# Designs tried in a protein design run: designed miniproteins, single chains, continued (2). Part 47

Each design is a single chain, and the fold is of that chain. pLDDT is the mean over its residues in the fold that is shown.

## One batch from the design tools (miniprotein)

Design m5627
Fold by ESMFold2-Fast:
Structure m5627 (fold): chain A 61 residues (1-61)
Amino acid sequence: STKFTGTFLGFLQGDQSFGLIIAEDNTAYKISAEQAKGLQVGDQVEFLVIDKNTAEVVKKL
């Protein structure tokens, strides 16, 4: 499994609440609401890609 680095862009609210990160290649990924609660806009994170639109944050950098 390959790890990527990206920036947390913020918490999005709707019928489901998600955080949004952007990778260095400008691909956007959703992260869980629980992971997003631990982050502030502009935080650098290391993450794993789960699918085309979803990531799991491994750690805050």
Scores: mean pLDDT 80

Design m5628
Fold by ESMFold2-Fast:
Structure m5628 (fold): chain A 92 residues (1-92)
Amino acid sequence: MSYAVAAALHVVQRLGKEGIPLAKLIVTLGIEAEKAGEENFVRRALDEIVEAIDKGDYKKAAETARKAAEQSKNPKIREIFKEIADLLEKLA
């Protein structure tokens, strides 16, 4: 959970108000990852997404989120990553 809260805060600081919907999804993703036992997978995917956002590469951030949605076996985590990808594509 600490990783998801840190990622959410970082995204808000980097993107401002436009980052708030994305930050909310990131926190929800962290909660669902803990319930599903996918924390290591989700943490790694979020680290890559945040790194891409820091570089201004929203296309790569969205592609990373889309791949994470495809790789997760948990339906809720898949749905949240798809929503994250959709938001990142709007920022690109």
Scores: mean pLDDT 86

Design m5629
Fold by ESMFold2-Fast:
Structure m5629 (fold): chain A 65 residues (1-65)
Amino acid sequence: MEKLKEEWLKKASELLKVDESEVEIEFAPVDTPFPDIIHLLSGRPGARVLLDKENNQYVFVRKKE
């Protein structure tokens, strides 16, 4: 799991154009109901949700304040 977090921190830092230390990531299972995904996003201003097809999960990425 830690290696997967490191990979997503690098991808998210490039996507957000910030340093990895300024990136916050959270994982959710791919079978998480869509209304729950929307609820999670509403509590995380500026977050983007990506589908990690290889690991069957959603990845929420945002810049730390």
Scores: mean pLDDT 75

Design m5630
Fold by ESMFold2-Fast:
Structure m5630 (fold): chain A 69 residues (1-69)
Amino acid sequence: MEELKEELLREGERVGVSREVVERFIEGDLKEMAEAAKEMMRIAETGTEEQRERLKEAMGKVVEAKQEE
């Protein structure tokens, strides 16, 4: 999880997503995760297509890790 969190933080930082939003996505419940995802995608609109794809991939890895419970 920590490695996935750092990857998501790096990709988020590239498009202007704060650490607080990323932490809400990782630590939050399903509703908080969905709201954080919307905020991250909104912020990522200012980034390049490549940066958005990397952010999306990193987000997907975190979701998969959380669903392994």
Scores: mean pLDDT 77

Design m5631
Fold by ESMFold2-Fast:
Structure m5631 (fold): chain A 91 residues (1-91)
Amino acid sequence: MKVQEIRDLTDAAAEGLAALYPEHAEAVREAFRKIGDYLVKGIETSDEEWEKAVEEARKIGDELARLAPEHAETIQAAVDYLIEKAKLLRE
Protein backbone atom coordinates (compact mmCIF):
# COMPACT_ATOMS: atom_id res chain seq x y z
CA MET A 1 0.00 0.00 0.00
CA LYS A 2 1.16 3.58 -0.74
CA VAL A 3 1.21 4.55 2.96
CA GLN A 4 3.48 1.58 3.83
CA GLU A 5 5.89 2.47 0.98
CA ILE A 6 6.38 5.99 2.41
CA ARG A 7 6.73 4.59 5.96
CA ASP A 8 9.41 2.15 4.75
CA LEU A 9 11.28 4.86 2.81
CA THR A 10 11.13 7.32 5.73
CA ASP A 11 12.34 4.66 8.19
CA ALA A 12 15.19 3.70 5.81
CA ALA A 13 16.23 7.37 5.43
CA ALA A 14 16.09 7.94 9.21
CA GLU A 15 18.17 4.83 10.04
CA GLY A 16 20.66 5.49 7.22
CA LEU A 17 21.27 9.08 8.32
CA ALA A 18 21.37 8.08 12.02
CA ALA A 19 24.05 5.47 11.20
CA LEU A 20 26.10 8.02 9.18
CA TYR A 21 25.70 10.80 11.79
CA PRO A 22 25.39 8.98 15.16
CA GLU A 23 25.99 12.28 17.06
CA HIS A 24 22.56 13.43 15.75
CA ALA A 25 20.82 10.02 15.64
CA GLU A 26 17.95 10.89 18.03
CA ALA A 27 17.20 14.24 16.33
CA VAL A 28 17.34 12.57 12.88
CA ARG A 29 14.92 9.80 13.90
CA GLU A 30 12.47 12.26 15.50
CA ALA A 31 12.55 14.63 12.50
CA PHE A 32 12.07 11.91 9.86
CA ARG A 33 9.26 10.29 11.87
CA LYS A 34 7.41 13.64 11.75
CA ILE A 35 8.22 14.13 8.05
CA GLY A 36 6.82 10.65 7.33
CA ASP A 37 3.64 11.46 9.26
CA TYR A 38 3.05 14.61 7.17
CA LEU A 39 3.80 12.87 3.85
CA VAL A 40 1.51 9.92 4.71
CA LYS A 41 -1.26 12.41 5.61
CA GLY A 42 -0.60 14.24 2.31
CA ILE A 43 -0.82 11.23 -0.03
CA GLU A 44 -4.63 10.82 0.10
CA THR A 45 -5.63 14.50 0.41
CA SER A 46 -6.34 17.58 -1.76
CA ASP A 47 -3.59 19.51 -3.60
CA GLU A 48 -3.93 22.35 -1.05
CA GLU A 49 -3.47 19.97 1.93
CA TRP A 50 -0.57 18.24 0.11
CA GLU A 51 1.21 21.61 -0.31
CA LYS A 52 0.77 22.22 3.45
CA ALA A 53 2.19 18.74 4.22
CA VAL A 54 5.23 19.45 1.96
CA GLU A 55 5.73 22.85 3.67
CA GLU A 56 5.69 21.24 7.15
CA ALA A 57 8.06 18.44 6.02
CA ARG A 58 10.53 20.99 4.60
CA LYS A 59 10.28 23.09 7.78
CA ILE A 60 11.21 20.04 9.89
CA GLY A 61 14.11 19.28 7.53
CA ASP A 62 15.33 22.90 7.78
CA GLU A 63 15.19 22.76 11.60
CA LEU A 64 17.24 19.53 11.58
CA ALA A 65 19.74 21.13 9.13
CA ARG A 66 20.21 24.05 11.57
CA LEU A 67 21.13 21.56 14.32
CA ALA A 68 23.60 19.77 11.99
CA PRO A 69 24.74 22.42 9.43
CA GLU A 70 27.71 20.27 8.32
CA HIS A 71 25.14 17.70 7.08
CA ALA A 72 22.51 20.20 5.83
CA GLU A 73 22.82 19.28 2.13
CA THR A 74 22.46 15.53 2.82
CA ILE A 75 19.47 16.10 5.15
CA GLN A 76 17.75 18.40 2.62
CA ALA A 77 18.42 15.92 -0.23
CA ALA A 78 16.84 13.09 1.82
CA VAL A 79 13.76 15.26 2.58
CA ASP A 80 13.40 16.25 -1.12
CA TYR A 81 13.74 12.57 -2.13
CA LEU A 82 10.93 11.52 0.25
CA ILE A 83 8.68 14.38 -0.94
CA GLU A 84 9.24 13.39 -4.60
CA LYS A 85 8.48 9.71 -3.86
CA ALA A 86 5.28 10.64 -1.98
CA LYS A 87 4.28 12.95 -4.87
CA LEU A 88 4.68 10.05 -7.36
CA LEU A 89 2.51 7.84 -5.11
CA ARG A 90 -0.23 10.55 -5.24
CA GLU A 91 -0.37 10.21 -9.08
Scores: mean pLDDT 83

Design m5632
Fold by ESMFold2-Fast:
Structure m5632 (fold): chain A 95 residues (1-95)
Amino acid sequence: SPVIKTLKKAYELVQKAIEALKNGDLETAKRYLEQAYSLLEGLVNLGYKEAEKPLEHVRRALEALDQGNVDEALSHAERAKKEIEELIKKYEEKS
């Protein structure tokens, strides 16, 4: 399934962003979150509306970084990761 493959890539990117945030590499974290955002937005635009929830969490993580709030960015990134994982499981069950 192309949707599952895209979600797994978004999951990996968010995980890398979380690791970068924990290491204080905010530029790398932002880059990974922006890539994950683009993938999830692409899924929403293709009609996979369930991707809107993890997309919103990635958007909030990026907004928190722009405000200098690393702890809030980390919280939203962790929530995005969980939502992507749950969505992967849901689509794999339907496949």
Scores: mean pLDDT 89

Design m5633
Fold by ESMFold2-Fast:
Structure m5633 (fold): chain A 90 residues (1-90)
Amino acid sequence: MKDVEEELQQLRKWGDILISSSDPRMQKAGQYLLKGVDEIENGFTKENIEKALKYFEEMIKHMFSDKKLQERMIEKKRKWIDEIKKKVLE
């Protein structure tokens, strides 16, 4: 639990940095990252965790133009979400 909270705080910090970018694409990525973090922080329910994953997928698509890199990064975030679900919902 505490390790997840520390990781979410780090992600929030990165989202703030992305929003401060002069690049509109990075600003949009930061907005999606913060929305994903907010969903997890608002409740460790299966629904909120799945919504967070959708926001993280959108963040990755805005950060990276390469489809193969997007797919790899989305898979990595999916595994991270599945680990959170296992620890919180089991």
Scores: mean pLDDT 77

Design m5634
Fold by ESMFold2-Fast:
Structure m5634 (fold): chain A 61 residues (1-61)
Amino acid sequence: SLEEKKEEILKEIEKLKKEGVPMDEIERRALQLIAQEERETKDSAATDELLKAVSEYFKKL
């Protein structure tokens, strides 16, 4: 589901942040995960919601 995928991506971001990965690389990784989901589902609306969630997360950092 979209919500499960959102949680998966945010959890990966948190993991990489704890590992000391630079924020620009974490953002690139998050975008890669979203792009993969878009290719697998071909659902642009779901992709837009994932992009918005990731953008909001980085805005709070």
Scores: mean pLDDT 78

Design m5635
Fold by ESMFold2-Fast:
Structure m5635 (fold): chain A 91 residues (1-91)
Amino acid sequence: MSALERRAAALEAEVEALRADFRRQLAQAKTVDELRALYDRFLPRMEALEAEAEAVFAASTDPEVRRRAVLVGAGLTMMRMLMWMKIKEAE
């Protein structure tokens, strides 16, 4: 694998781990304060992964690597939106 293919694979694995951790912690959050604390905890991790996805996309000329980076970015955007919607529902 190229260095960018390895970065894309590592990024995908990190996003899967983050998604699993998020689902587990979300299931335990019962109050709006707990949901806001969860959002604040996950936001920097998600932003770091979004930045890495953008960096991989910008650095790669391989359409498949670029496509994988875009899908990661889209998945993170959806997760961020779901977190925000959950907070609004609890308010």
Scores: mean pLDDT 84

Design m5636
Fold by ESMFold2-Fast:
Structure m5636 (fold): chain A 119 residues (1-119)
Amino acid sequence: SALEALRERALAELVARYGPERGEAIYRLIELVLRALGAVADGDEAAARATLEELGKLLREIEREYGPEVTEELVREAARLLSPEDPEAAELLVEALRAARDGDLEAALALLRELLARG
């Protein structure tokens, strides 16, 4: 499908730019963030919470493998790629991902709602 081709291209571009391990991690983070934002925008709180749980699990797996400094670098890069011209929106995304990593789904959900309220 066109969506699958777009996903494959996005992954290939991130792998080319960041290397296979970091590129795949950034791609997976971006995909889960976009899925969570879509669920919040649709008012589907159950889907948003389930996606934030997956996001938190992924971030804890990355931190276990690469350590907290590399995890923070990947989080900031994913946020920057999602919000390249709005540093305040990028920082809200960073805070939401940190909350999800810590298992604070209520804080993560509130931060995503705040991000959507900005525009």
Scores: mean pLDDT 86

Design m5637
Fold by ESMFold2-Fast:
Formats: C-alpha cells, sequence, structure tokens
Structure m5637 (fold): chain A 59 residues (1-59)
C-alpha cells in the first residue's frame, strides 16, 4: 500500500546495515522501528512489506 511505500523510502535513506538490523526484528518490534524512523503508523504486515522493499533497494 501507499503507507508501506512511504515507509520504505524513509528506510532506504538509512545505511544498509541499519536496514538489515530492522529486518531482523520481530513483527511488533519491526513495526515500531519503522514507525519511529518514517513517522508512518503501520500494521506489522505493512511494516514487513516496507522493510522488504527497503532491503531490495540496498542489495
Amino acid sequence: GEKARKAAEALAKLPRDEVLQIGSLSGEDGAKAVEKISGVKLTPEEAARAIGLAMARVG
């Protein structure tokens, strides 16, 4: 969705290592980390999608 894309853009601005660390978090912790960084409130599913999109961009 649109929220996941906006969050992914914010995550993609981070260093690759930080994106990978966020990707290793559990669903709830991942969603909180993405919300803190992007300012976008997400469900765990939307956060997982945003993390996946950001990880694909960094390698």
Scores: mean pLDDT 77

Design m5638
Fold by ESMFold2-Fast:
Structure m5638 (fold): chain A 92 residues (1-92)
Amino acid sequence: SALEETKKQLEAAKSQSEELRKAAEEFPRVAEVMGRLAEAIIKNDKEELKKILLEADPNVDLEEVEEAFENIDEEEKESAREMLKKIEEFKK
């Protein structure tokens, strides 16, 4: 049943969230990079976003990044703000 499958996925997601919190606490540089990415999205800073992605992966497809950036709307920016909040909570 779909309900049982959803419950199993929710349980797995809770375990993943706990592991992610510990990882963010132990690897503050990862949280910092994610925070900078979210901030670049919020500020609509295309150049900073490209720079951060290239620093993380030199083989990143910049054309794909440009297309994705062109499709960033207010919903994506709100998601980025929520991401920043979660990162800040993980650092506490």
Scores: mean pLDDT 68

Design m5639
Fold by ESMFold2-Fast:
Structure m5639 (fold): chain A 64 residues (1-64)
Amino acid sequence: MEKQLQLDITDSFARMTETVSKKASDEEARALLKKSAEFARSEGNDKTADRLEAKARELEERLK
């Protein structure tokens, strides 16, 4: 409840991770997105975690 700042921080971190993932290999990008999603979940930012997980799942499908 009193961690509203945490949502902004995790959202900004997620956006940075998405930007970095564009320059990384597909495997590295997937790993980064998954780790960022786990971080967002641990901070209580489920909305951002869901978005990052969706992006990671799409990359996983591309890699098979």
Scores: mean pLDDT 74

Design m5640
Fold by ESMFold2-Fast:
Structure m5640 (fold): chain A 64 residues (1-64)
Amino acid sequence: MSPALRRQLAALAARELRELGEELGVPEDVINAAVDRVLAAQDASLEELERTVREALERLKAAA
């Protein structure tokens, strides 16, 4: 996967996580932390990005 495509996927995932967190009424600091973690993984491997997105999603659901 190209770095550009991986960064696009990370940006899309971050946007979706923010929207989900807002819909669930998750505190803004928790949403921001989840989004920041996903964006920080944009230059990592695809496997690391997928893991980070999964962990971020779990954190948002736990905070809802």
Scores: mean pLDDT 81

Design m5641
Fold by ESMFold2-Fast:
Structure m5641 (fold): chain A 74 residues (1-74)
Amino acid sequence: SPEEEIRRLGGEILEEVRELYEQFKDDPELDAILQEMDAQLQAAGEIKDPAERAKALRELLKRIREKKRELEAK
């Protein structure tokens, strides 16, 4: 169900955020990345359709993972 997917994606996003904080807390780009992520989470929360919300959360998770790879490449 979309609700189950939203719950799973929320957990995965929280895990990625924890890993970013633990690994890159001293990186000057981290605060900007976390602010962008928070803004996108707020926007996704405003989506009334569960399927569209799940889609937005999937794109956010993909974006977070891309940013993590960019930070790892430094």
Scores: mean pLDDT 84

Design m5642
Fold by ESMFold2-Fast:
Structure m5642 (fold): chain A 74 residues (1-74)
Amino acid sequence: PVKINPLSEEELKALRDALFETAKEYLSEEEVKKLQSKKTLVEMLEFASKVFSDEQARAFLARYLARLDALARA
């Protein structure tokens, strides 16, 4: 069972870190620097959706969700 609670600062940081680590595998050095300037998960997701093609976005989301699932199961 999952619970619907507001995410803690620690959990939000883990989500941002996981997103950054996943996204940087698909991004150029310049795009990585732009992503680093984003401070919230929403801003990072918006940047990814703008930069990635639909196919790259799907691949990225699948990898990101798998990483989050692994983190949640730890």
Scores: mean pLDDT 74

Design m5643
Fold by ESMFold2-Fast:
Structure m5643 (fold): chain A 79 residues (1-79)
Amino acid sequence: MSEKMQRALKKLEEIRKRIKELAEKSKDPEIKAQLEEVVKQIDGLIEKVKTQKAEDAEKIAKETEKQFKELEEALKKLE
């Protein structure tokens, strides 16, 4: 496996862990359910990335990181 692919997978796994932690900390059942759905979507992306070229995997990981930062910012406004 290429270094770029390993880096992309590690980034996606890290984002998944952070979203799961946010879901566990959430007091709102609706927000918790939405975050759990995002975790499932990331699980699907991790499986998809394993079948992609390393360059495409890196792009997917970067896009997912941007989306996560937006989600984290939105959640901070709700607390």
Scores: mean pLDDT 79

Design m5644
Fold by ESMFold2-Fast:
Structure m5644 (fold): chain A 69 residues (1-69)
Amino acid sequence: TPEVVELRLLIQEKDPELFKKLLKAPLLSPSERAALEQRVIQIGRDAGFSEETIAAYLAREKDFIARLT
């Protein structure tokens, strides 16, 4: 959805290092992965995105990474 794309762009603008860490997710501990996910949730909530949009973004990111690994 357009809202998921807007959230992705916002995260990339506010925390580009978060994207680099998400790409390294298979090399991170479960607690580190959970911390990155919580940061994404907080950025989305602070910007006024719905919980549904935030969840959809996280689901797409996890699916994309899973397909690469």
Scores: mean pLDDT 75

Design m5645
Fold by ESMFold2-Fast:
Structure m5645 (fold): chain A 90 residues (1-90)
Amino acid sequence: SEEEALERALELLREAMELMEIPKEVTDDLIEKIRLVAEREGVVTALENILSLLENFIETAKENNAPEEVIKKLEAILEEVRKLLKEVKE
């Protein structure tokens, strides 16, 4: 379901933000904002917002010479969210 795809994507976003060492308070606020986007504009728009955030995290991690393992984990998270978006779009 779209709701299940959203919940999975939000858990993946939380994992990515933890890898980026973003404080829990900031993560919780962002997740709440994305839930509001999903409610107002639909799950597809919310998932597209999550993808944009993940792409920015990967770029930032690469620019800051993050460990290769961290970059690989972020890329795996991005791929999983891309698959969820594809499933929701049909």
Scores: mean pLDDT 88

Design m5646
Fold by ESMFold2-Fast:
Structure m5646 (fold): chain A 55 residues (1-55)
Amino acid sequence: SEKLERLSRLLGISKEVIEQILAMGNIDLSDDERLAEFLSKAYGVPKSEILRALS
């Protein structure tokens, strides 16, 4: 839940939208590397910034 809140603030989208996207992509919230790679590509945010939000 805290990871979703940080990602929501970073990406400017709701937590519910992030949950939907991750479910569609079969991406686990515990896999920080895969999650960061996917969201970086999808939203054009540097992977390093997403990893920082996940820490």
Scores: mean pLDDT 79

Design m5647
Fold by ESMFold2-Fast:
Structure m5647 (fold): chain A 117 residues (1-117)
Amino acid sequence: SPLEQEALAFIDDAGNTVLGLLEDMKKSESAEEAEEYGRRAAGTIDQMADAVVEAMRRLSVEDARRVAAHAEAQLERLIRAAEEVAKKPHAAEGGRRVMEAARAAKQRIAEELRRLE
């Protein structure tokens, strides 16, 4: 459906934005700067979760399952990327924030998926 395609595109765009912010965090020269990129990345993940949950409520069960699966795969990718960035001392807190936001987003999407019929 058009709504499914829009949701999938939004997930991909949000994921790419977060990956770019994680790269900026990795290249930052201070913990304060890294933490700011972490806050922006976490905000993008929250916006993605909001959009995915809203789309799932308007989609057919089959389309909602596909959107949820795609979002989960992207969030797992973001958790792995954030974990690697968090290994750098200046980025440890920023990366941890992104991992926590992505895990919370996965939980919200899984909970919505469990409510489908």
Scores: mean pLDDT 91

Design m5648
Fold by ESMFold2-Fast:
Structure m5648 (fold): chain A 69 residues (1-69)
Amino acid sequence: SLQASNAVDRILGYIAAKQADDAIAEFKKAVAADPSLATTIGPFLVDGLKQLGQEDAAKEVEEYIASLK
């Protein structure tokens, strides 16, 4: 959806700026409004964080997604 695309763009922008905490906060807000985004946006955020070497941030996102089940 357009809303999901906008959230992805914001998250990728934060990742490019090396603002992992802001990217995670934006992701958590998006998922709180629409839990289905955890399975659609979550993998892209985790991959992006790992690609930038931010392993701890990637783990935080994975643990957050697991906590929603």
Scores: mean pLDDT 78

Design m5649
Fold by ESMFold2-Fast:
Structure m5649 (fold): chain A 87 residues (1-87)
Amino acid sequence: SSAIDTLEEAVKRGLLSQSQRDRFIEYLNEVLSDDADPFFKPLYESALDVIVSGLREGKSIEELEKNPEITESPGKGAYEKLLEKLK
């Protein structure tokens, strides 16, 4: 399933609110666009894959924040920024 499908399922499961999903998708459209910074775009793609995998496993946003799988810069910055948009 797509990242969007995973976010919709997370809302249905109560892991994410509709407003958190909408804010997150809006930010993804900005940082993953064709006009996005080519250095940061793959970092955001990797961070998104980790977040989506965690949500599919039923992890909350708080659990993803407390137990980050991306711990090294510059990828850590992209991961933290995406999680900030889900708060």
Scores: mean pLDDT 81

Design m5650
Fold by ESMFold2-Fast:
Structure m5650 (fold): chain A 92 residues (1-92)
Amino acid sequence: ATAVGDVLAAGGDVADAGSAGALVRTAGGVAGVGALAGGAGLALGATSPARVSGEDGAVGEGTATTTGPVTAGGPGTGRLVLTGGAGAAAGG
């Protein structure tokens, strides 16, 4: 609950305050909610976006991915990618 919660909270806060906060938050928020709502889906990473790819936010697949051992409420400090773009390196 510390690592994952902190990453999501920090990412949301930083992204919201950041230059592309609105854009990143919109895509990441929808994708993040889908992944979290899916439960274990977040742990799978690759499978998580499949659930979020719905018309909930029209973000598409690959927007919400988890790179590493990151779980919604589990012990993990992996990287949570909300935009699915490896270029982002990790979830900011």
Scores: mean pLDDT 37

Design m5651
Fold by ESMFold2-Fast:
Structure m5651 (fold): chain A 85 residues (1-85)
Amino acid sequence: SKEKIIEVLELLAKALKAYLKAAPSEIPALNAAFNAEMAKLAAQLSEEEKEELEKLVLELVEKSQGDIEKFIKLLEEKIKELKEE
């Protein structure tokens, strides 16, 4: 359960880092790749895991105050925390 949550957070952090470095012309391909990988992971999640992920992501978004680089840092710190528990 925890491992699946970590995989989703890692995919999100990876995608956001790619988006920060991308030219506008690269965004459709990055979106397609992200959506394909997310669909595979989402199919493996229970409703409880989806709810936990939504709550966690929303809390990190609020803490980032619209700063995408801060959001990525908070995602990476949460991933480390979850791996060490």
Scores: mean pLDDT 83

Design m5652
Fold by ESMFold2-Fast:
Structure m5652 (fold): chain A 87 residues (1-87)
Amino acid sequence: SEELLKKLEELKKKVKELIEKGEYKEAAEVGLEGLRLVLKNTTDKDLILRTIGYLLAVRGEELLGRYEEAAKLALEGLEDIIEELKK
């Protein structure tokens, strides 16, 4: 949906800005918000599985205290999902 893409692009921009500031923990949480939004707005099983994969990877890095890695994975996930939704 157009509304979903717009919201995801806004969240992606916020994640990038937070990463540039070194606010990795907040960046990861904003990225996770975007990934959860995808799950609430899709019935595509392949997209759901891909999104869950990113969610688990981000949470895994957070559990290890690797907030920079978590933030970067959340950004990659949002970028990948946004490009898939444009197809």
Scores: mean pLDDT 89

Design m5653
Fold by ESMFold2-Fast:
Structure m5653 (fold): chain A 93 residues (1-93)
Amino acid sequence: SREEQLRRVIGELTREAARRLGLPEEVQEELARLAEEDPRRAAEWAEERGYEALAEYLRALALLREHREVSDEVEEIARRFAEELLRIEAEKA
């Protein structure tokens, strides 16, 4: 569900960016769909067609997706560390 939420957000942000750049509605929808599947592939598509600013934006969205996985791992490690600290403190009582 969290992955589905992130994909939806990436699609919505891509559609909005394409709309602000004045791209046709059909292109907005196609890019949003492509970005939901693979934002790096969407960036390549935009770059090939001379939409350099949009390509950079899509590359940033790809990094957001990649860094979320690392962020989830860091959160899990932090939670385990907190549980271990509570266990050590309980042994002192």
Scores: mean pLDDT 72

Design m5654
Fold by ESMFold2-Fast:
Structure m5654 (fold): chain A 85 residues (1-85)
Amino acid sequence: SIVDMLESKLKELEELIDQAEKAIDNGDFEKFEQLFYQIELLKLEIRRLMGQLSPEDQEKARERLRKLTERLRKVLDKSSDVLAK
């Protein structure tokens, strides 16, 4: 179902964010850039799938995506601090 596809993509997004944070912690900026590109593409796919859901399912998905976006922001802030050293 579209809901199952969306849940799978949200899980993939969470895993990519985890990998991006580890790449920054390890100083692997090339891997971070590659992961960030994949994250942005996946966010577009998630948005497309969300447009096909019921209003209730869209609301739940938006909340999940909002929390993941906040986490990604923290990873980006961390990358800025590491690059300054």
Scores: mean pLDDT 83

Design m5655
Fold by ESMFold2-Fast:
Structure m5655 (fold): chain A 96 residues (1-96)
Amino acid sequence: SPLDFEEVEPSEETLKRIEEILKGTNLKPEDVPIFVKVPEDAADLPILVLITEYSQYLTTDLKKAQLGLEELRKHLSDEFVDRVLKELVRITEIGK
């Protein structure tokens, strides 16, 4: 069964990092991908790192982030992964 993740507000440190990356664009931190609380049974999965560190991938490793999210379909719902991937593409295209 797909894992149930709770959407959470990003940390202040994460928000500041996102704001720095988005500086000079028309995007806001609220336009960034979903942040989730990792369930205890999913603690070994790098899902939170992939989602919360997502802003770093906008600059260098976009394809690596996309491939990581596709692999997560084994653990997450298709709807959740598709939503995050669509936001990833949207942000990278508009933030240029």
Scores: mean pLDDT 50

Design m5656
Fold by ESMFold2-Fast:
Structure m5656 (fold): chain A 55 residues (1-55)
Amino acid sequence: IGEEVTVIIDGKEYKGIIVDEISEEELAVKIIGTNTIAYGRREGDKIIAEKVEEL
């Protein structure tokens, strides 16, 4: 939690901060500079977004 990660949303790269660990494989990441939370799985050094919600 609090770590900066790269998030892939529809093939585009964004920077985000991990705000929650929902499970061992599923993370919630706040996209930097937005009110958007991406939910997705860690693939190496990146999070592949499966769901995106605007706060």
Scores: mean pLDDT 77

Design m5657
Fold by ESMFold2-Fast:
Parts: C-alpha cells; structure tokens; sequence
Structure m5657 (fold): chain A 56 residues (1-56)
C-alpha cells in the first residue's frame, strides 16, 4: 500500500540519518504502534512519522 511504502521509506531514512540502532528502535516501535491502532495503515504511519520526527 501507499502507507506501507511510506513506512519503508521512513525506516530507510532513519537508518541513513541516525544509523542502524535507531532504525532497529523504529522497527520495534512499528510493531507496538501497529497493534495499538489495530493495523490501520494511516494511523500507524501518522504515529510513526511523529516518532521519527522526534529522532531528528
């Protein structure tokens, strides 16, 4: 999905900017956030975007 592509791109961006450890943390947060939002891709993406913005 479009949201899925954006999540993958965001993971790649976190890894490029903050390194592998940050991307591992991001991916761990993805699972928790996805479960919290009942796997709604738009809600998951919005929450992940907020988390990623906090890493900058």
Amino acid sequence: STAGEQIVALSDQVRAEKGEAADIAFRSQFQAIAERHDFDPAAVLADLQTFADGLS
Scores: mean pLDDT 76

Design m5658
Fold by ESMFold2-Fast:
Structure m5658 (fold): chain A 78 residues (1-78)
Amino acid sequence: SEEEMKAELEEFKKYVDSIEDLELLEAILNHLQALIDYMEKLKAAGVKLTPEQELGLKLLQEAKKYVEEKIKELKEKE
């Protein structure tokens, strides 16, 4: 489960590396942000996340940062 989640993040990063479409990357970023916001709202409401859910949130945050860096990189290219 944990190893599978980490492997999925690495495959996601490879997929993101293949994308040059800014609109698609921004749509992916918005989707990741919505998932993170949902998890953060659960925590704010006093819901205790399982260790696997906490790992999932961490990996979503890492995925978001990766997409943000890719968007920044593409916007800096002429």
Scores: mean pLDDT 85

Design m5659
Fold by ESMFold2-Fast:
Structure m5659 (fold): chain A 70 residues (1-70)
Amino acid sequence: SIDEAKKKLHELYLKALQEMYSLSLNEQKKLIEELEKEMEEVVASIQDEKEKKELQKDVEETINHLKESL
């Protein structure tokens, strides 16, 4: 469901934030790239096209926010 997907995306985001504090800039960039791939896989599991587009936008905004924080 979309609610389960949103929960999974949030869990991935929180885990990435916790790991970032101990990493170099190059390692942080790699972590963000891996996070983006994992989040895209969650979005790909959604059957409803409108829900999928909503989650894709949320992922793009999250990844851009993390990149801007570097």
Scores: mean pLDDT 84

Design m5660
Fold by ESMFold2-Fast:
Structure m5660 (fold): chain A 80 residues (1-80)
Amino acid sequence: SDVEAAARVSRAVAALGGAALDPAAATFSQDQAYEAARAMALGMGMSEAGAERAGRLVADQSGPDASGATVAQALSDLGL
């Protein structure tokens, strides 16, 4: 849902040390998607190696210039 997507984007932006953004306004580079997913996975208690794999999977699914909604979906697909 849009509310769940907004919450995921807010968590991803916060993980990057930024301000919370509307999913429709947020854009992510592949590196930003990787770092956000990795930080979120570490926050959930995953190992460094597990978090690195999660970050890579989210970045690969999101692509180079992803909307917040696209990143939120990729995070959701991994249970983040």
Scores: mean pLDDT 75

Design m5661
Fold by ESMFold2-Fast:
Order: sequence, then structure tokens, then C-alpha cells
Structure m5661 (fold): chain A 71 residues (1-71)
Amino acid sequence: MENVEELKKKAIEYAEKAGTALAMGREDLADRYVQKAREYIEKLKELGFTEEAEEVEKYVDDMIARARAAR
């Protein structure tokens, strides 16, 4: 089973990739990366790490909001 730290790392990694895709004007690619980040957040919730999942979710949402606002 995947480690909690690895799941957090993957969620953040995909959020950063989504931000880059948004900067490139690639909304379709950004949406795919956001979905991947949310899949890892959901996995954290499934494993009972609700507080960790909420922290990562907040980070992801902030990253995406900032990337969109920069347009």
C-alpha cells in the first residue's frame, strides 16, 4: 500500500503541473492534472488521514486559484 508521504507528494506534484499547464494556456491538461491531484487527496481520506488530506486540498486549491488569477 502507498505511503501517506508518497500520496501527499504526488498530490502536490500534480497540483504544480496543473499550475504550469494553466500558465501555458492548456486548460485541458490542467484539468487532467487537477483530477490526478484530487485522486491522491481522496486516497488520503480513504486511508483515514482526513486532516492531512484537507491540508493538501487547501494547498492544491490555492495553487490553482493563484495560477488562474495570474491570467
Scores: mean pLDDT 81

Design m5662
Fold by ESMFold2-Fast:
Structure m5662 (fold): chain A 86 residues (1-86)
Amino acid sequence: SMVLSEEEKEALRYIFEKLVEKGHLIVPSEEEKEEVLNDPEKTYEILKELIASYLRDGFDVSKILDSLDNPKAQEMFRRLVEEVKA
C-alpha cells in the first residue's frame, strides 16, 4: 500500500476539488465525491488516470498547473505528471 504524508493527502484533495470545480473531472454525486476525497490512494489513481488521458490527447497540462493557487498542490501535480510520463 502507498504511504502518503498528511501534506500530500491535503494536496491531492485540493487538486481533485479544483479539477471538479473547473469541469476537468465529473463526479456522479456529492456522496461519491466525498468517498474519493476520503480515500487518498483512490484520489491519487484517479488524478494519474486523468493526467495520462490528457497527455495522450496532447492537452497542455500546464494550464491546470497554472490554475492551482497552492504551491504544495502544484508540487504534487508536477509529481503526478512525472510519474505518468515515466
Scores: mean pLDDT 83

